Designed miniproteins, single chains, continued (5). Designs and how they scored, part 94

Each design is a single chain, and the fold is of that chain. pLDDT is the mean over its residues in the fold that is shown.

## One batch from the design tools (miniprotein)

Design m19488
Fold by ESMFold2-Fast:
Structure m19488 (fold): chain A 89 residues (1-89)
Amino acid sequence: EEEAKKLYEEGLRKLGEGKPDEAIELFEELLEKYPNSKYAAEAMYYLGQAYKLIGKNEEAIKKYEELLEKYPNSKYIEEAKKELEELKK
């Protein structure tokens, strides 16, 4: 739990610093090591945002679709759906 939180917070900090590539590494590590943590759905949403920021729209789409499939009760479901509508237009 604490390790998942640390990876999540460091990933958000890297996004805030304009370092989306580093944020991607941190969020991918969180999802690999702690897929059932309460931060996993949040990490997947921000991983999609980080891919979008570096122009990897297909990877972003995949992450938002994975969020809907693997974490259907997440509070980020509506945000993920909006991102998918925008990216698929």
Scores: mean pLDDT 85

Design m19489
Fold by ESMFold2-Fast:
Structure m19489 (fold): chain A 66 residues (1-66)
Amino acid sequence: MEYLVTLSGDVARQIGLVLRLIGRPDVEVEPLSETTYRVTLSGSEESRQAVIDELRADPGVTVEPI
């Protein structure tokens, strides 16, 4: 599944959330800009939902399916 992740507000802090994803084996992160990322999740449905929930915990981060 592919998702568009957009950062707004405290972008420097929110980049830390994206960088944590780069260390995960079932996650691919493609930077489109300094505030927009394409995230590909290839794990289980449960693990994909957990990643989405982690990103959405910050109110300045939006996660939309592509």
Scores: mean pLDDT 79

Design m19490
Fold by ESMFold2-Fast:
Structure m19490 (fold): chain A 115 residues (1-115)
Amino acid sequence: KVVLTESGGGTFKEGSSVTLSSKITSGWEDVVMLGWERQKPGQPKEHVASIDLSGEVTYHPEVEGRFTISVDKEKKTVYLNMNNLKKEDTATYYTVAVTILGEVTEGEGTQVTVV
């Protein structure tokens, strides 16, 4: 079973940069895709960024050019580098892992508040 542990959330000023990280502490061997989703206050969850383990990446149009997803395979960690934070980036950010069997696992989430 895949286990994801997010960190790096907090309260940040508009225009700042932050990197969120999520460590895969179990089930790394089964993972074929990693991504980030977010849930803004009063809205449904939306896709932010995805990377497959061949390096193919996709971004939500709202974050393309501001956010970068990357994976450190040795550390079994996925990162979301968030540049030029805006108040509308305020959300709970969740890591998502997809396994070779098509199973989807989400982490517990980390809150980002932009003031």
Scores: mean pLDDT 88

Design m19491
Fold by ESMFold2-Fast:
Order: sequence, then C-alpha cells, then structure tokens
Structure m19491 (fold): chain A 57 residues (1-57)
Amino acid sequence: MVDEEAKRIKEADEKGLTELGKVLQELADRSPELALEAIAKYYNRKPVPVTPPEPAP
C-alpha cells in the first residue's frame, strides 16, 4: 500500500516542514523499506538503487 504512504507524504509536504518531518519519521521508524518506496514514488516515481556499503561521509 505504498500509494497511501506516498499520498500521506504529499499531504504533509503541503502542510509544511513540521508535518513532513513527523510523517517521514513515523514511516521510517515503523517500516524503513516502505518509507523509502513511498518517498521514491512521491519525489521521482522510481525506486532508488541500493548503493554499496559506504563509510560515513
């Protein structure tokens, strides 16, 4: 049900940074993979490729 999560992100983005951050944090806390797919669908409508493990930037 990635569509519902993407819609929630869009609505939160329209309300402002506070709501956007809250929704993203809740999604990441509960289901990081689902959050990533919903974000990718909202921002670019594409799954983000998995990058190889990297040390801290």
Scores: mean pLDDT 65

Design m19492
Fold by ESMFold2-Fast:
Structure m19492 (fold): chain A 72 residues (1-72)
Amino acid sequence: HMSKEELDAEVEVALHLMNASIYRKAGDYEKAAEEYERAAEILEKTFPDNPVYQALAERLRKEAEELRKKAE
């Protein structure tokens, strides 16, 4: 089963993704991008040997880049 550290990280990722969705719906693309970047960083640090989570982190970073372009 998941360690407490891994569970806590998954909860933090979920919170950041929820905040990103809220900001995106409000049209605050810069803050939405920041939330995706925070979620990606947590995944990269907590699950460095998990290729699925590393791929998810990369996708979140690319989504943040697109949102930042919309904010500009």
Scores: mean pLDDT 86

Design m19493
Fold by ESMFold2-Fast:
Structure m19493 (fold): chain A 93 residues (1-93)
Amino acid sequence: SAEEKLAKAEAKLEEARKLLKEARELLEKGGDPEEIIKLAEEAKKKAEEALKLAREALKEAEGDLLLRAIALVLEAIGLIIEAEELIEKAKKL
């Protein structure tokens, strides 16, 4: 169902946010660039999986679920961009 896909997408976005927070904290502390890249790549993968689920839900969703699916698509795209920016910053260290 659309609701189950959105719940799975939300869980994956929560995991992505946690990984990006860890990567960002390591970057700020001057941590290992390879570890920062690994965390950001894992976050990107989770956000891409969430984007796929949210897009599939968007095709089936109506009313409030449609708005929720749109919000999760936008959030997933934002987290993918953020992960890519962190990877590029870490590569320059």
Scores: mean pLDDT 90

Design m19494
Fold by ESMFold2-Fast:
Structure m19494 (fold): chain A 83 residues (1-83)
Amino acid sequence: DLMEQAQKLLLQKSPEATEPLIELLKDPDPRVRYRAARLLRLMAEEDPSLVKPAIPVLKELLKDPDPAVAEEAARTLELIEKA
């Protein structure tokens, strides 16, 4: 499970967690995109610099057809910009 692998890397505070999460942000399932955005937000709460590579894809998700995904992406971006 790519999501479980990404979450494990996140717990290790590894910058390697960012790349799998960026791929999950592009997933056709909005539930997967939502969870990936949320995990990136949790990562940004600990170290916003690790999530900086995800900024371009998170900005694209602001236009996501699922409003919950778009809202979570906006919250993640706001947290990165606030830090």
Scores: mean pLDDT 78

Design m19495
Fold by ESMFold2-Fast:
Structure m19495 (fold): chain A 72 residues (1-72)
Amino acid sequence: HMTARLVGEVMRLVAEALKHPEYRDQLLEAARAMLRGDYETARKILEEILAKSTDPELQATVRGALEVLDEA
């Protein structure tokens, strides 16, 4: 179910925000955008984080969220 996958990725972004204070506000805004169905805003924020981050775990989480947005 698309909703279950989307909620799962939102929870992963929120968990990642706790580990990365430097991206906290951006990750939380992307999560909020996903929950309200604003996939264009979420995609833009996530792509910016992916371009700037060198952390493999953060990059993997962001890519997972982008994959769900592409399937929506």
Scores: mean pLDDT 83

Design m19496
Fold by ESMFold2-Fast:
Structure m19496 (fold): chain A 89 residues (1-89)
Amino acid sequence: SELLKKGLEYLKKGKYGEAIKYFEEAVKAGGPVGPLADAYVLYGNSLKGGRMYSAAAKYYEKAAEVLKDSDPERAKEYQEIAEELRKKA
């Protein structure tokens, strides 16, 4: 998929916002949710490193939401991480 390829190229450059847009377009076109969830987590980790805990929690919550049907165990883990991040905010 061209959308997945472009998303991965932006992800490698640390351009998480652009990567997420391409992965969201791919999911809307019937593509896999895994790359989108991974991009949300990587952006959340970047925000956490900058002590932007509320924003980081929001992206972990987005990752959990897109995985809830395909991977409920990972979705629960990301929700728990988001709750811990909100306690630091």
Scores: mean pLDDT 89

Design m19497
Fold by ESMFold2-Fast:
Structure m19497 (fold): chain A 58 residues (1-58)
Amino acid sequence: GAADILAQLGGISVGKARAIINAYRAGDEEAFRRAAEEAGLTPEQARAGVRVALSLAA
């Protein structure tokens, strides 16, 4: 799924990738920023990764 693809692209755990994708889908910008930072990504890197992961998972 999209979380697995984001984990591979970002070099992060599937759990952290799932948290980022869930926050993105919820439209929760604050939760998204926190999840990205906890994963060691900037919010911009996380948004780019999510777009690619969702495109590849479609």
Scores: mean pLDDT 86

Design m19498
Fold by ESMFold2-Fast:
Structure m19498 (fold): chain A 69 residues (1-69)
Amino acid sequence: SVAELLAEMRRLLAELARETDVQRALALLQRMQDLADEVIAADPSLRAEVGALLREADARVRALIARAA
């Protein structure tokens, strides 16, 4: 269900918040992007909510890369 896909995206975002490895963080972001496409395809009205989750994930990955550099 769409609710289960959104719950998985939120779970992955929480996992990303604890991640310290850049390659694993990028893999988590990729999984979130794939799930986002599935959510939007199933229910386009969730585009804004999905976009907010992806922006938070992207910001966390960028911060992790900046700290590693």
Scores: mean pLDDT 88

Design m19499
Fold by ESMFold2-Fast:
Structure m19499 (fold): chain A 58 residues (1-58)
Amino acid sequence: MTPEEARKYAKEKGLSEPVIRAVELAAEEGWTKEEIDSIIKVAKLRPDALAAARAAGA
């Protein structure tokens, strides 16, 4: 997967700009699509948890 394809893929999934950049950099370093998909899944879950923690009084 090229960095450009990875960035477009992450953007299509509605991810935030920092996550899109991380996915693009991973693709530049030769990460596979499967590895990138794992990063996206984790990133999508973690931001929600962090946002909820901040709202709850972090």
Scores: mean pLDDT 71

Design m19500
Fold by ESMFold2-Fast:
Structure m19500 (fold): chain A 60 residues (1-60)
Amino acid sequence: TVTRVLEFPSLEAAIGAALAIIGDVPEAKVSIDGTTLTATLPDTPEALAVAKEVEERHRA
């Protein structure tokens, strides 16, 4: 498994990102603490690609 910790500008943005990850990787485990999203994903190329896309979207 791979854990990603992402900081978002708002709780709403963090929730949106969590839903996007779960939608594409339903076996993922996500938790939100304020504006911080912690996502634990399967160590597969598909799951890692989803996490990278969400991270890049946050970074942009």
Scores: mean pLDDT 78

Design m19501
Fold by ESMFold2-Fast:
Structure m19501 (fold): chain A 83 residues (1-83)
Amino acid sequence: HMSEEELEREVDAALATMLVAIARSNKDRLTPEELREIVEKVAELAKKYPDDPLIRQTVEELANIAREAGFEDAAKLAEEILK
């Protein structure tokens, strides 16, 4: 049986992957503010699970998406999380 803590981590990991998928699929339609909000949500997950490789990968992908879109604030935020 999955523990509450294990379930919470699985849900959080799923949220991180879903957020990056949304950002990638809607890159041309997102405002800089909307992408920054997505990065901020994933940043909170990265703080909660600093050694999780999947969450780190989602931050890396968001940094790439922000850079491709030219959204400097969102890109900088994601890059700071990766340090």
Scores: mean pLDDT 81

Design m19502
Fold by ESMFold2-Fast:
Structure m19502 (fold): chain A 73 residues (1-73)
Amino acid sequence: SLPPATPEEVERLRKAIDELYKKAKESLKQGNKQEAARYINAIYMLAITARVLGADEVADYALKKAKEIEKEM
């Protein structure tokens, strides 16, 4: 089993999710739905990673952010 995420690792995951969310929103503003979908998929991959590492709050945060973008597609 993988060791649980440290607080520092949790913070890095959250920042990565926020960066991908911003890029997805920027892609939608440019009319690039395909690129937005790529960033959404990357957020889902981070949600899986966070869940495996026991960072459930960060995983839930990632899923919430991905779903917010999907509603705008």
Scores: mean pLDDT 87

Design m19503
Fold by ESMFold2-Fast:
Structure m19503 (fold): chain A 96 residues (1-96)
Amino acid sequence: EEERLLKEAAEKAGLTVREVDVLNALDVLGPSTAAEIAEAIGMSQSTVRRTLRRLEERGLVERDEETGRYSLTEKGRETLERFEKELLELRKKAKA
């Protein structure tokens, strides 16, 4: 059930679960390379790079060209907060 709630909350925020995992990793770690994110969440670097590219196209993450590090944008933080709010509401309904 938790996996179903995570997927539903992600979809309500306009994200995939994989995109949530990447955004959450950046929120916890701060500015990070694709390799550091991949190690933190147990995904392949190629999968993380594809996910970061999609998130960057949506303006949810930005890349520092000098360091190669990705960070959350303000829109990315707002989107992750929306996911967290949707998940909390779904968990409340599941317990009621």
Scores: mean pLDDT 85

Design m19504
Fold by ESMFold2-Fast:
Parts: structure tokens; sequence; C-alpha cells
Structure m19504 (fold): chain A 79 residues (1-79)
């Protein structure tokens, strides 16, 4: 009887320790994944902002060049 109670206590303690280890491993994995995702998201946001700014600049340059080209073509037609 006493030996069976001691064995059951040891088994329960082992099961709780195994479960705690699994939970700790899972927590570490989730934290690492969240850290990588946050860094990647910030990088993507900055890259998108840079691309949008570059696109706006290209559009502005194209508009100026198109207007200048139209003026030159109009002058050429008058000749």
Amino acid sequence: ALKEIEEKKKENEKEVEELLKILEENEKKIKEELKEKKASEKKKELEEEIIESLRAMIESIKKIEEENLKKKLEELKKL
C-alpha cells in the first residue's frame, strides 16, 4: 500500500514536470516566431512607404517631362 502511494506520487510529479516542459518549449517557440514576425512587418511597412514615395516622385517627374515634351512638340509644329 505505502509503496503504491509513493509510486503514484512520483508518476504524477513526472507528468506535471513533462507538461511544464512542453508548455515552456511551446512558449519559447511562440515568442521567437512573434519576434521574427514583428521585425519582418516593420521592414515591410518601411519598404512599402519607400516604394510609395518613389512612385510619387516618378509620377511627378513624368508629369513635368510630359508637359515639357508637349511644349516642345507644339513649338516644332509651329516651325
Scores: mean pLDDT 73

Design m19505
Fold by ESMFold2-Fast:
Structure m19505 (fold): chain A 77 residues (1-77)
Amino acid sequence: MEPSAVVRARAGDPSVIPALQLGLTDPNPETRKLAAESLGLLGDPRAVPALERLAAEDPHPEVRAAARRALEQIRAR
């Protein structure tokens, strides 16, 4: 995942959504966690299907928890 994409997501830039979605499939669980958290901060409902997949299927509990938290953030809008 590109580090600048995480920073732009925190700034609310929706153009990073494709890069963050790629981050959800990164072999590094920390990268997947950061991508999920960044998508949650964006609050864009287009990220919901990718986050639901990550929350259900990721082998790491902390990554699944981050994806579920991101879904809650999107639903709060």
Scores: mean pLDDT 73

Design m19506
Fold by ESMFold2-Fast:
Structure m19506 (fold): chain A 66 residues (1-66)
Amino acid sequence: VDELIEKARQALSEGRYDEAIKLAEEAVKKDPTNIEALELLAQAYRKQGKLDEARKVMKKIIELSK
């Protein structure tokens, strides 16, 4: 999971948003409560202009953080 998170973060920083989404989704699939993976997924969606998808992920983060 940690390796997937780091790869997703690197892809996001390099502008590879599709790859970042894929890696973050895989990390979330392995641990659905991983806030860091969910944050990366939300950021990648926002970078692609997928604001509704980003909002859904952010709502899940709020539920887990409360």
Scores: mean pLDDT 81

Design m19507
Fold by ESMFold2-Fast:
Structure m19507 (fold): chain A 55 residues (1-55)
Amino acid sequence: EEEAFLEHVRESAREAGLTDEQIEAILKALRDQIAFDGAVPEPLRIPPITPPEPA
């Protein structure tokens, strides 16, 4: 079910007009969260992407 959740997020991000790089970054963050907790996170909304801070 993790893959189904990630696929849903990808589709939503694509429809929102996000770039492939931004979508990949979101999916990476979600995968990291799932791997650490061992469970799918709560319902996710796609927030505006803020630039990452250096270090």
Scores: mean pLDDT 67

Design m19508
Fold by ESMFold2-Fast:
Structure m19508 (fold): chain A 84 residues (1-84)
Amino acid sequence: VEEARERLLATVEEVLQKLVADGKISPEEAQRILEEARRLVEEGDFDGLLELIKKYVDNPVDMFLLLAEATELEILRKKEEEEK
């Protein structure tokens, strides 16, 4: 689960860095979005994480990658909860 969280947050950071480089968001906005993503991951708020991705990510490849990694994290989190 921790490896999936680290991977997802690293991908979020990379996508945000691309958005800053393209002039679509400021570095301060990127930092706020990354902090919100970390909070949503820590809280296990999968729906909130999907909404955050859809709100800020326009590139279909980046969106697909982030959705895939978020879904992997949610599946792993649910399996961990179900093992009792």
Scores: mean pLDDT 76

Design m19509
Fold by ESMFold2-Fast:
Structure m19509 (fold): chain A 83 residues (1-83)
Amino acid sequence: MLEEAKKLIEKAKELLKEGKYKEAAELVLKGLMYILKASEEKEDILRAIGAILRVIGLMLDGKYREAAEYGIEVGEELLERLS
């Protein structure tokens, strides 16, 4: 589960560099959902839920680059905490 999340976040970083912001945001959202499923501590669960909701909100506003950048940052933070 965490390994799948890591792969999704790394692929999202590649897509972000390629200017594929919507695809990057979609992979980031999927990665954050895997992080949420792997989270056991209340603080990590709440952080993951908050990040998912913010990424969804940014995507609904068409802010795909901001959604991807924010989600990658929080995803990497949580992956480091859970590893």
Scores: mean pLDDT 87

Design m19510
Fold by ESMFold2-Fast:
Structure m19510 (fold): chain A 66 residues (1-66)
Amino acid sequence: SMAERERELEEKKRLLEEYWEKLKEEHEKNPEELTEEQRAALELQAELARQGVAEEEAVERLAEFI
């Protein structure tokens, strides 16, 4: 159901927020310790925000890095 999908989306958003908060903090403290994959993830996050991509689509694409 749509309600079930919304609950799953909210759960994924919470996990992604925690993951990205930690990743951004690591980038600010030790940018040279970030892997190529982690840098690509940060760049994708910024690009999706710049393009105004729908939140659900952005969450799904970024979840690929978790």
Scores: mean pLDDT 74

Design m19511
Fold by ESMFold2-Fast:
Structure m19511 (fold): chain A 62 residues (1-62)
Amino acid sequence: SVVDQVLQQIRRLAESGVPVEDIERQARAMIDTLVRQGRLSPEEAEELRKRIEEIIREYQKK
């Protein structure tokens, strides 16, 4: 799914040592684009934002 693709991309960025600020910027851009294109529903966008926050928080713990 589109949600899984974005989550995998965010996970890879975090594991590669990309700064949190850059990950957050990329995540926002991806979600905004997908919502604008109708490829991601508002419900999926909200769920995706929460999942991305979880990944970022886990990254910050390490």
Scores: mean pLDDT 80

Design m19512
Fold by ESMFold2-Fast:
Formats: sequence, structure tokens, C-alpha cells
Structure m19512 (fold): chain A 59 residues (1-59)
Amino acid sequence: DRVEEITEETLKRLKFEASEEEVRKVVERLLKELPNASNELIVDLVVQELELQYEAEKL
């Protein structure tokens, strides 16, 4: 399952704790918007989005 593989890689790259369900939701949305993107690109985009959200919540 592509969603599962991307979710697992994203969780390994995050420098903070995030819920698997929260990560999976972002992965599913990005795959719907960018169906031809590589798994590596989707992981990078998910990490960037979650890092921005994390920084915003710290403010």
C-alpha cells in the first residue's frame, strides 16, 4: 500500500512526534492532488507541511 509506505517514511523523517492518522490524512490528500508524484516527493512535501504546522502551534 503506497499510503502505508509513505506514512512510515514520513514518521521516520519527522524530528517530532506525530500521530500516524494525522500523517496518513496528509499523505492521502497529497496523493489525490499529485497522483503522478514519486513516493520520495510526497514524503518531502508531507514533512514540510507538518513541520510548518508544528512551528505554527509552538507560536
Scores: mean pLDDT 79

Design m19514
Fold by ESMFold2-Fast:
Structure m19514 (fold): chain A 61 residues (1-61)
Amino acid sequence: SIEEKKKEIIERAKERMLAGVPPDEVVAEALERARELGLSPEEQFEVLREISEVIQELLDS
């Protein structure tokens, strides 16, 4: 499902950030993966928004 694909992308993004990959690299990887999986521009925006929230939470920790 689309929800499962989005969760997969977000979970991978979290792993990459925890491994020390820069946020801009992580965002680029996630958007490329979303396009590969056939997510719409709206769904790609939702993924970007969720990753941005995760980045902010990690920086505030």
Scores: mean pLDDT 81

Design m19515
Fold by ESMFold2-Fast:
Structure m19515 (fold): chain A 109 residues (1-109)
Amino acid sequence: SPALEAVEAYVERILEALTEPDPAAAIARLDAVRAEANADPRLSQAQKEALDLLVATVKHALEHPDTPRESFEAALRAMVDILRRGGASDEEIEFVEGLFRRVLDHVLA
């Protein structure tokens, strides 16, 4: 799916942004990914909203390193709910949840 390939590519760019040692530069890279994904015609509105929430969650964690695991789990559930309400298949939800969990686990490491 071109949409799922695009979601995976945006997740890889988010992971690459997290390798940036300067938090301000990392946040700038995350904002660029967020803007590009929001404008991407390959993505459904639900995929755009879920990616937007992922970027917001990651940015919050970079600004608040004491953010508890429970906050990330709640955010991930909200992202899954956005996709489900948007009509995503169970297969799509499992795939995208796995990608988003990789990002959140990296932030928690």
Scores: mean pLDDT 89

Design m19516
Fold by ESMFold2-Fast:
Structure m19516 (fold): chain A 56 residues (1-56)
Amino acid sequence: SSEARALEALRLAAEAARAVEEGRGDTAIKLSQEALKLGANPDTVAALLARAREVL
């Protein structure tokens, strides 16, 4: 369902943010890309990808 897809996108974006905080840049990039595929906000994903690259 669209609701389940949106919730999964939010979960993946939250996990990407946590991965950034933990210094796991490659994991954060992967999670951010999966969140984008499920319809996460592109601006949020772009910010996560930028932060992830800083901790690689």
Scores: mean pLDDT 87

Design m19517
Fold by ESMFold2-Fast:
Structure m19517 (fold): chain A 59 residues (1-59)
Amino acid sequence: SVDDFYERIDAATSIEEVEEILKEAMEELKKAKSLEEIRQYIGVMLRAIGRKLDLELAA
């Protein structure tokens, strides 16, 4: 679910973990059948990108 993705992103401690989550979110976005689902997964992808940036800046 979308909530599971947010939980996993917030728990991620490496860029590689975030990239794997982002890849899975992109696969779910391709399967989305409604604009609401598309918006939700775009939100997940943006959160993942933000987490990746946070980890890169902490390095």
Scores: mean pLDDT 84

Design m19518
Fold by ESMFold2-Fast:
Structure m19518 (fold): chain A 74 residues (1-74)
Amino acid sequence: SEELEKLYREHRDLVNELVEAIANKDFDRVREILRKLKEIGAEPLVRRILDAFMRHATPEERERLRKLYEEVLG
């Protein structure tokens, strides 16, 4: 989607920080970045990134990420 590409280009640094925080299992930082992304309307990018990570995550990690997503973006 051209809209998703635009959001990624405009907010690349925050998106990259989210990816790093998830990879490092720093869930407090993930929560903070999700809140920032919500305020700027970049939720579609968050969903795409989380879907990619959840495919390789443990069941416990998937549950933690879903809870954070629901708490901040639900």
Scores: mean pLDDT 78

Design m19519
Fold by ESMFold2-Fast:
Structure m19519 (fold): chain A 65 residues (1-65)
Amino acid sequence: SVEELLEELKKALEKGDIGKAPMIAYELAKNYGSEELREKILKLIKESKNKLVATLVETALELGK
């Protein structure tokens, strides 16, 4: 579900998982691509202290459009 993927993305962002976080973001963008979902993910990125994983997630969102 979208909720489960968002929780998994949040956990991956908190851990700085450069492999898993972008992959989840891509899946969310490709399969569920609503503006509301995009805004939720962008908020998670803004709250992230790891700039590299945040950048990779943002890139994956754009590729998944």
Scores: mean pLDDT 82

Design m19520
Fold by ESMFold2-Fast:
Structure m19520 (fold): chain A 69 residues (1-69)
Amino acid sequence: LSEEQKAALKEIADKLKKIGDKIDEYLEAKGEAKKLKKELAKKPSEELEKKLKEAEEKIKAAAKELGLK
């Protein structure tokens, strides 16, 4: 591979890593929201409701960054 091709591949790899990190944040927030929703169903709590709302806000922010609605 030429030096230009190697540089281009490295740039693509770096961009994919950043996208992967954002996907991980999105999936973690979704997992947290799912767990909090189950806990609220078992034991309602204002603290859990606040945490669920925060997790849902993180999901929306991450989805927007990833180009999801």
Scores: mean pLDDT 80

Design m19521
Fold by ESMFold2-Fast:
Structure m19521 (fold): chain A 58 residues (1-58)
Amino acid sequence: ADVYTALQDLPSINADSLSFKKGEKLEVLKEVSPGFYEAKSLKTGKKGLVNSSYIKKV
């Protein structure tokens, strides 16, 4: 699985968005649209959408 690192803290904005802390590890599951991924937090197990600008591949 492709593991990414969160570049900043992101609070819960809506029901579809993934919330995380800077440095949190995220497993990218699929690209749902250009620049948007469905990802799972490895810390919390929650799934949601994340913009590619907030994460980087490790």
Scores: mean pLDDT 79

Design m19522
Fold by ESMFold2-Fast:
Structure m19522 (fold): chain A 68 residues (1-68)
Amino acid sequence: GPAEAALLLVKLINSGAEKVIVTLADGTVFEVTKDNAAGLTGAALAIIGEDPERVEIKVGDEVYVFEK
């Protein structure tokens, strides 16, 4: 669910991921980098606050999909 997507995003960035792309069900896209705390905060707030039907988290060639 959205909470699990937000936790994965935080774990990936804290583990040194250079760039993570977050896509929400409505087509909203966040580019989160290790050097952009505002991007991480914005993406996490959107995931938790908007309670989206689907969240995709892309890091490198891997895509993690979270659905309600």
Scores: mean pLDDT 80

Design m19523
Fold by ESMFold2-Fast:
Structure m19523 (fold): chain A 55 residues (1-55)
Amino acid sequence: MELAEKLKELAYQAFSTKDEKEKEKLGKEAQEIGRKLSSEEANEAVAEAIEKVNS
């Protein structure tokens, strides 16, 4: 899985989960992946995840 796609999936899971511990873990993993992407790619992936959660 490409890094941007993986970030989007992790962010979507983090925003969708009701488990605070799981949300924290997924958020940390998403942040690690995000550091390896350009700011533009990371922001786009996170924005797409938020849009999907709000749909």
Scores: mean pLDDT 78

Design m19524
Fold by ESMFold2-Fast:
Structure m19524 (fold): chain A 101 residues (1-101)
Amino acid sequence: MSSEEKKKVEETIEEIEKRTPSLLMMSPDAQLTLEVLKLIIKKLKEGKISVEEAKEFLERLEELARRYEARYEAAQSEEERERVREEYRRELEELKKEIEE
């Protein structure tokens, strides 16, 4: 990697870390959301995904967190909240598989 590419990787990791607290607060499952964020950072550091791919995965994670947070807040019962969390978990497991490919 060139020095410029290394700088872009470090800047992207810093951006992800800065967005992490907000994402965790908005997430129906903070622990799993954190695991996905850590996986993105790990793959980016290892050079297994590009800066562009990392940003795309971050955007998808943010959209999923926002969408499922809205559904969680709209839920009328504990059973509905648990279903929202389970569906969010399934979406994140699918995203993790894509990141690992």
Scores: mean pLDDT 84

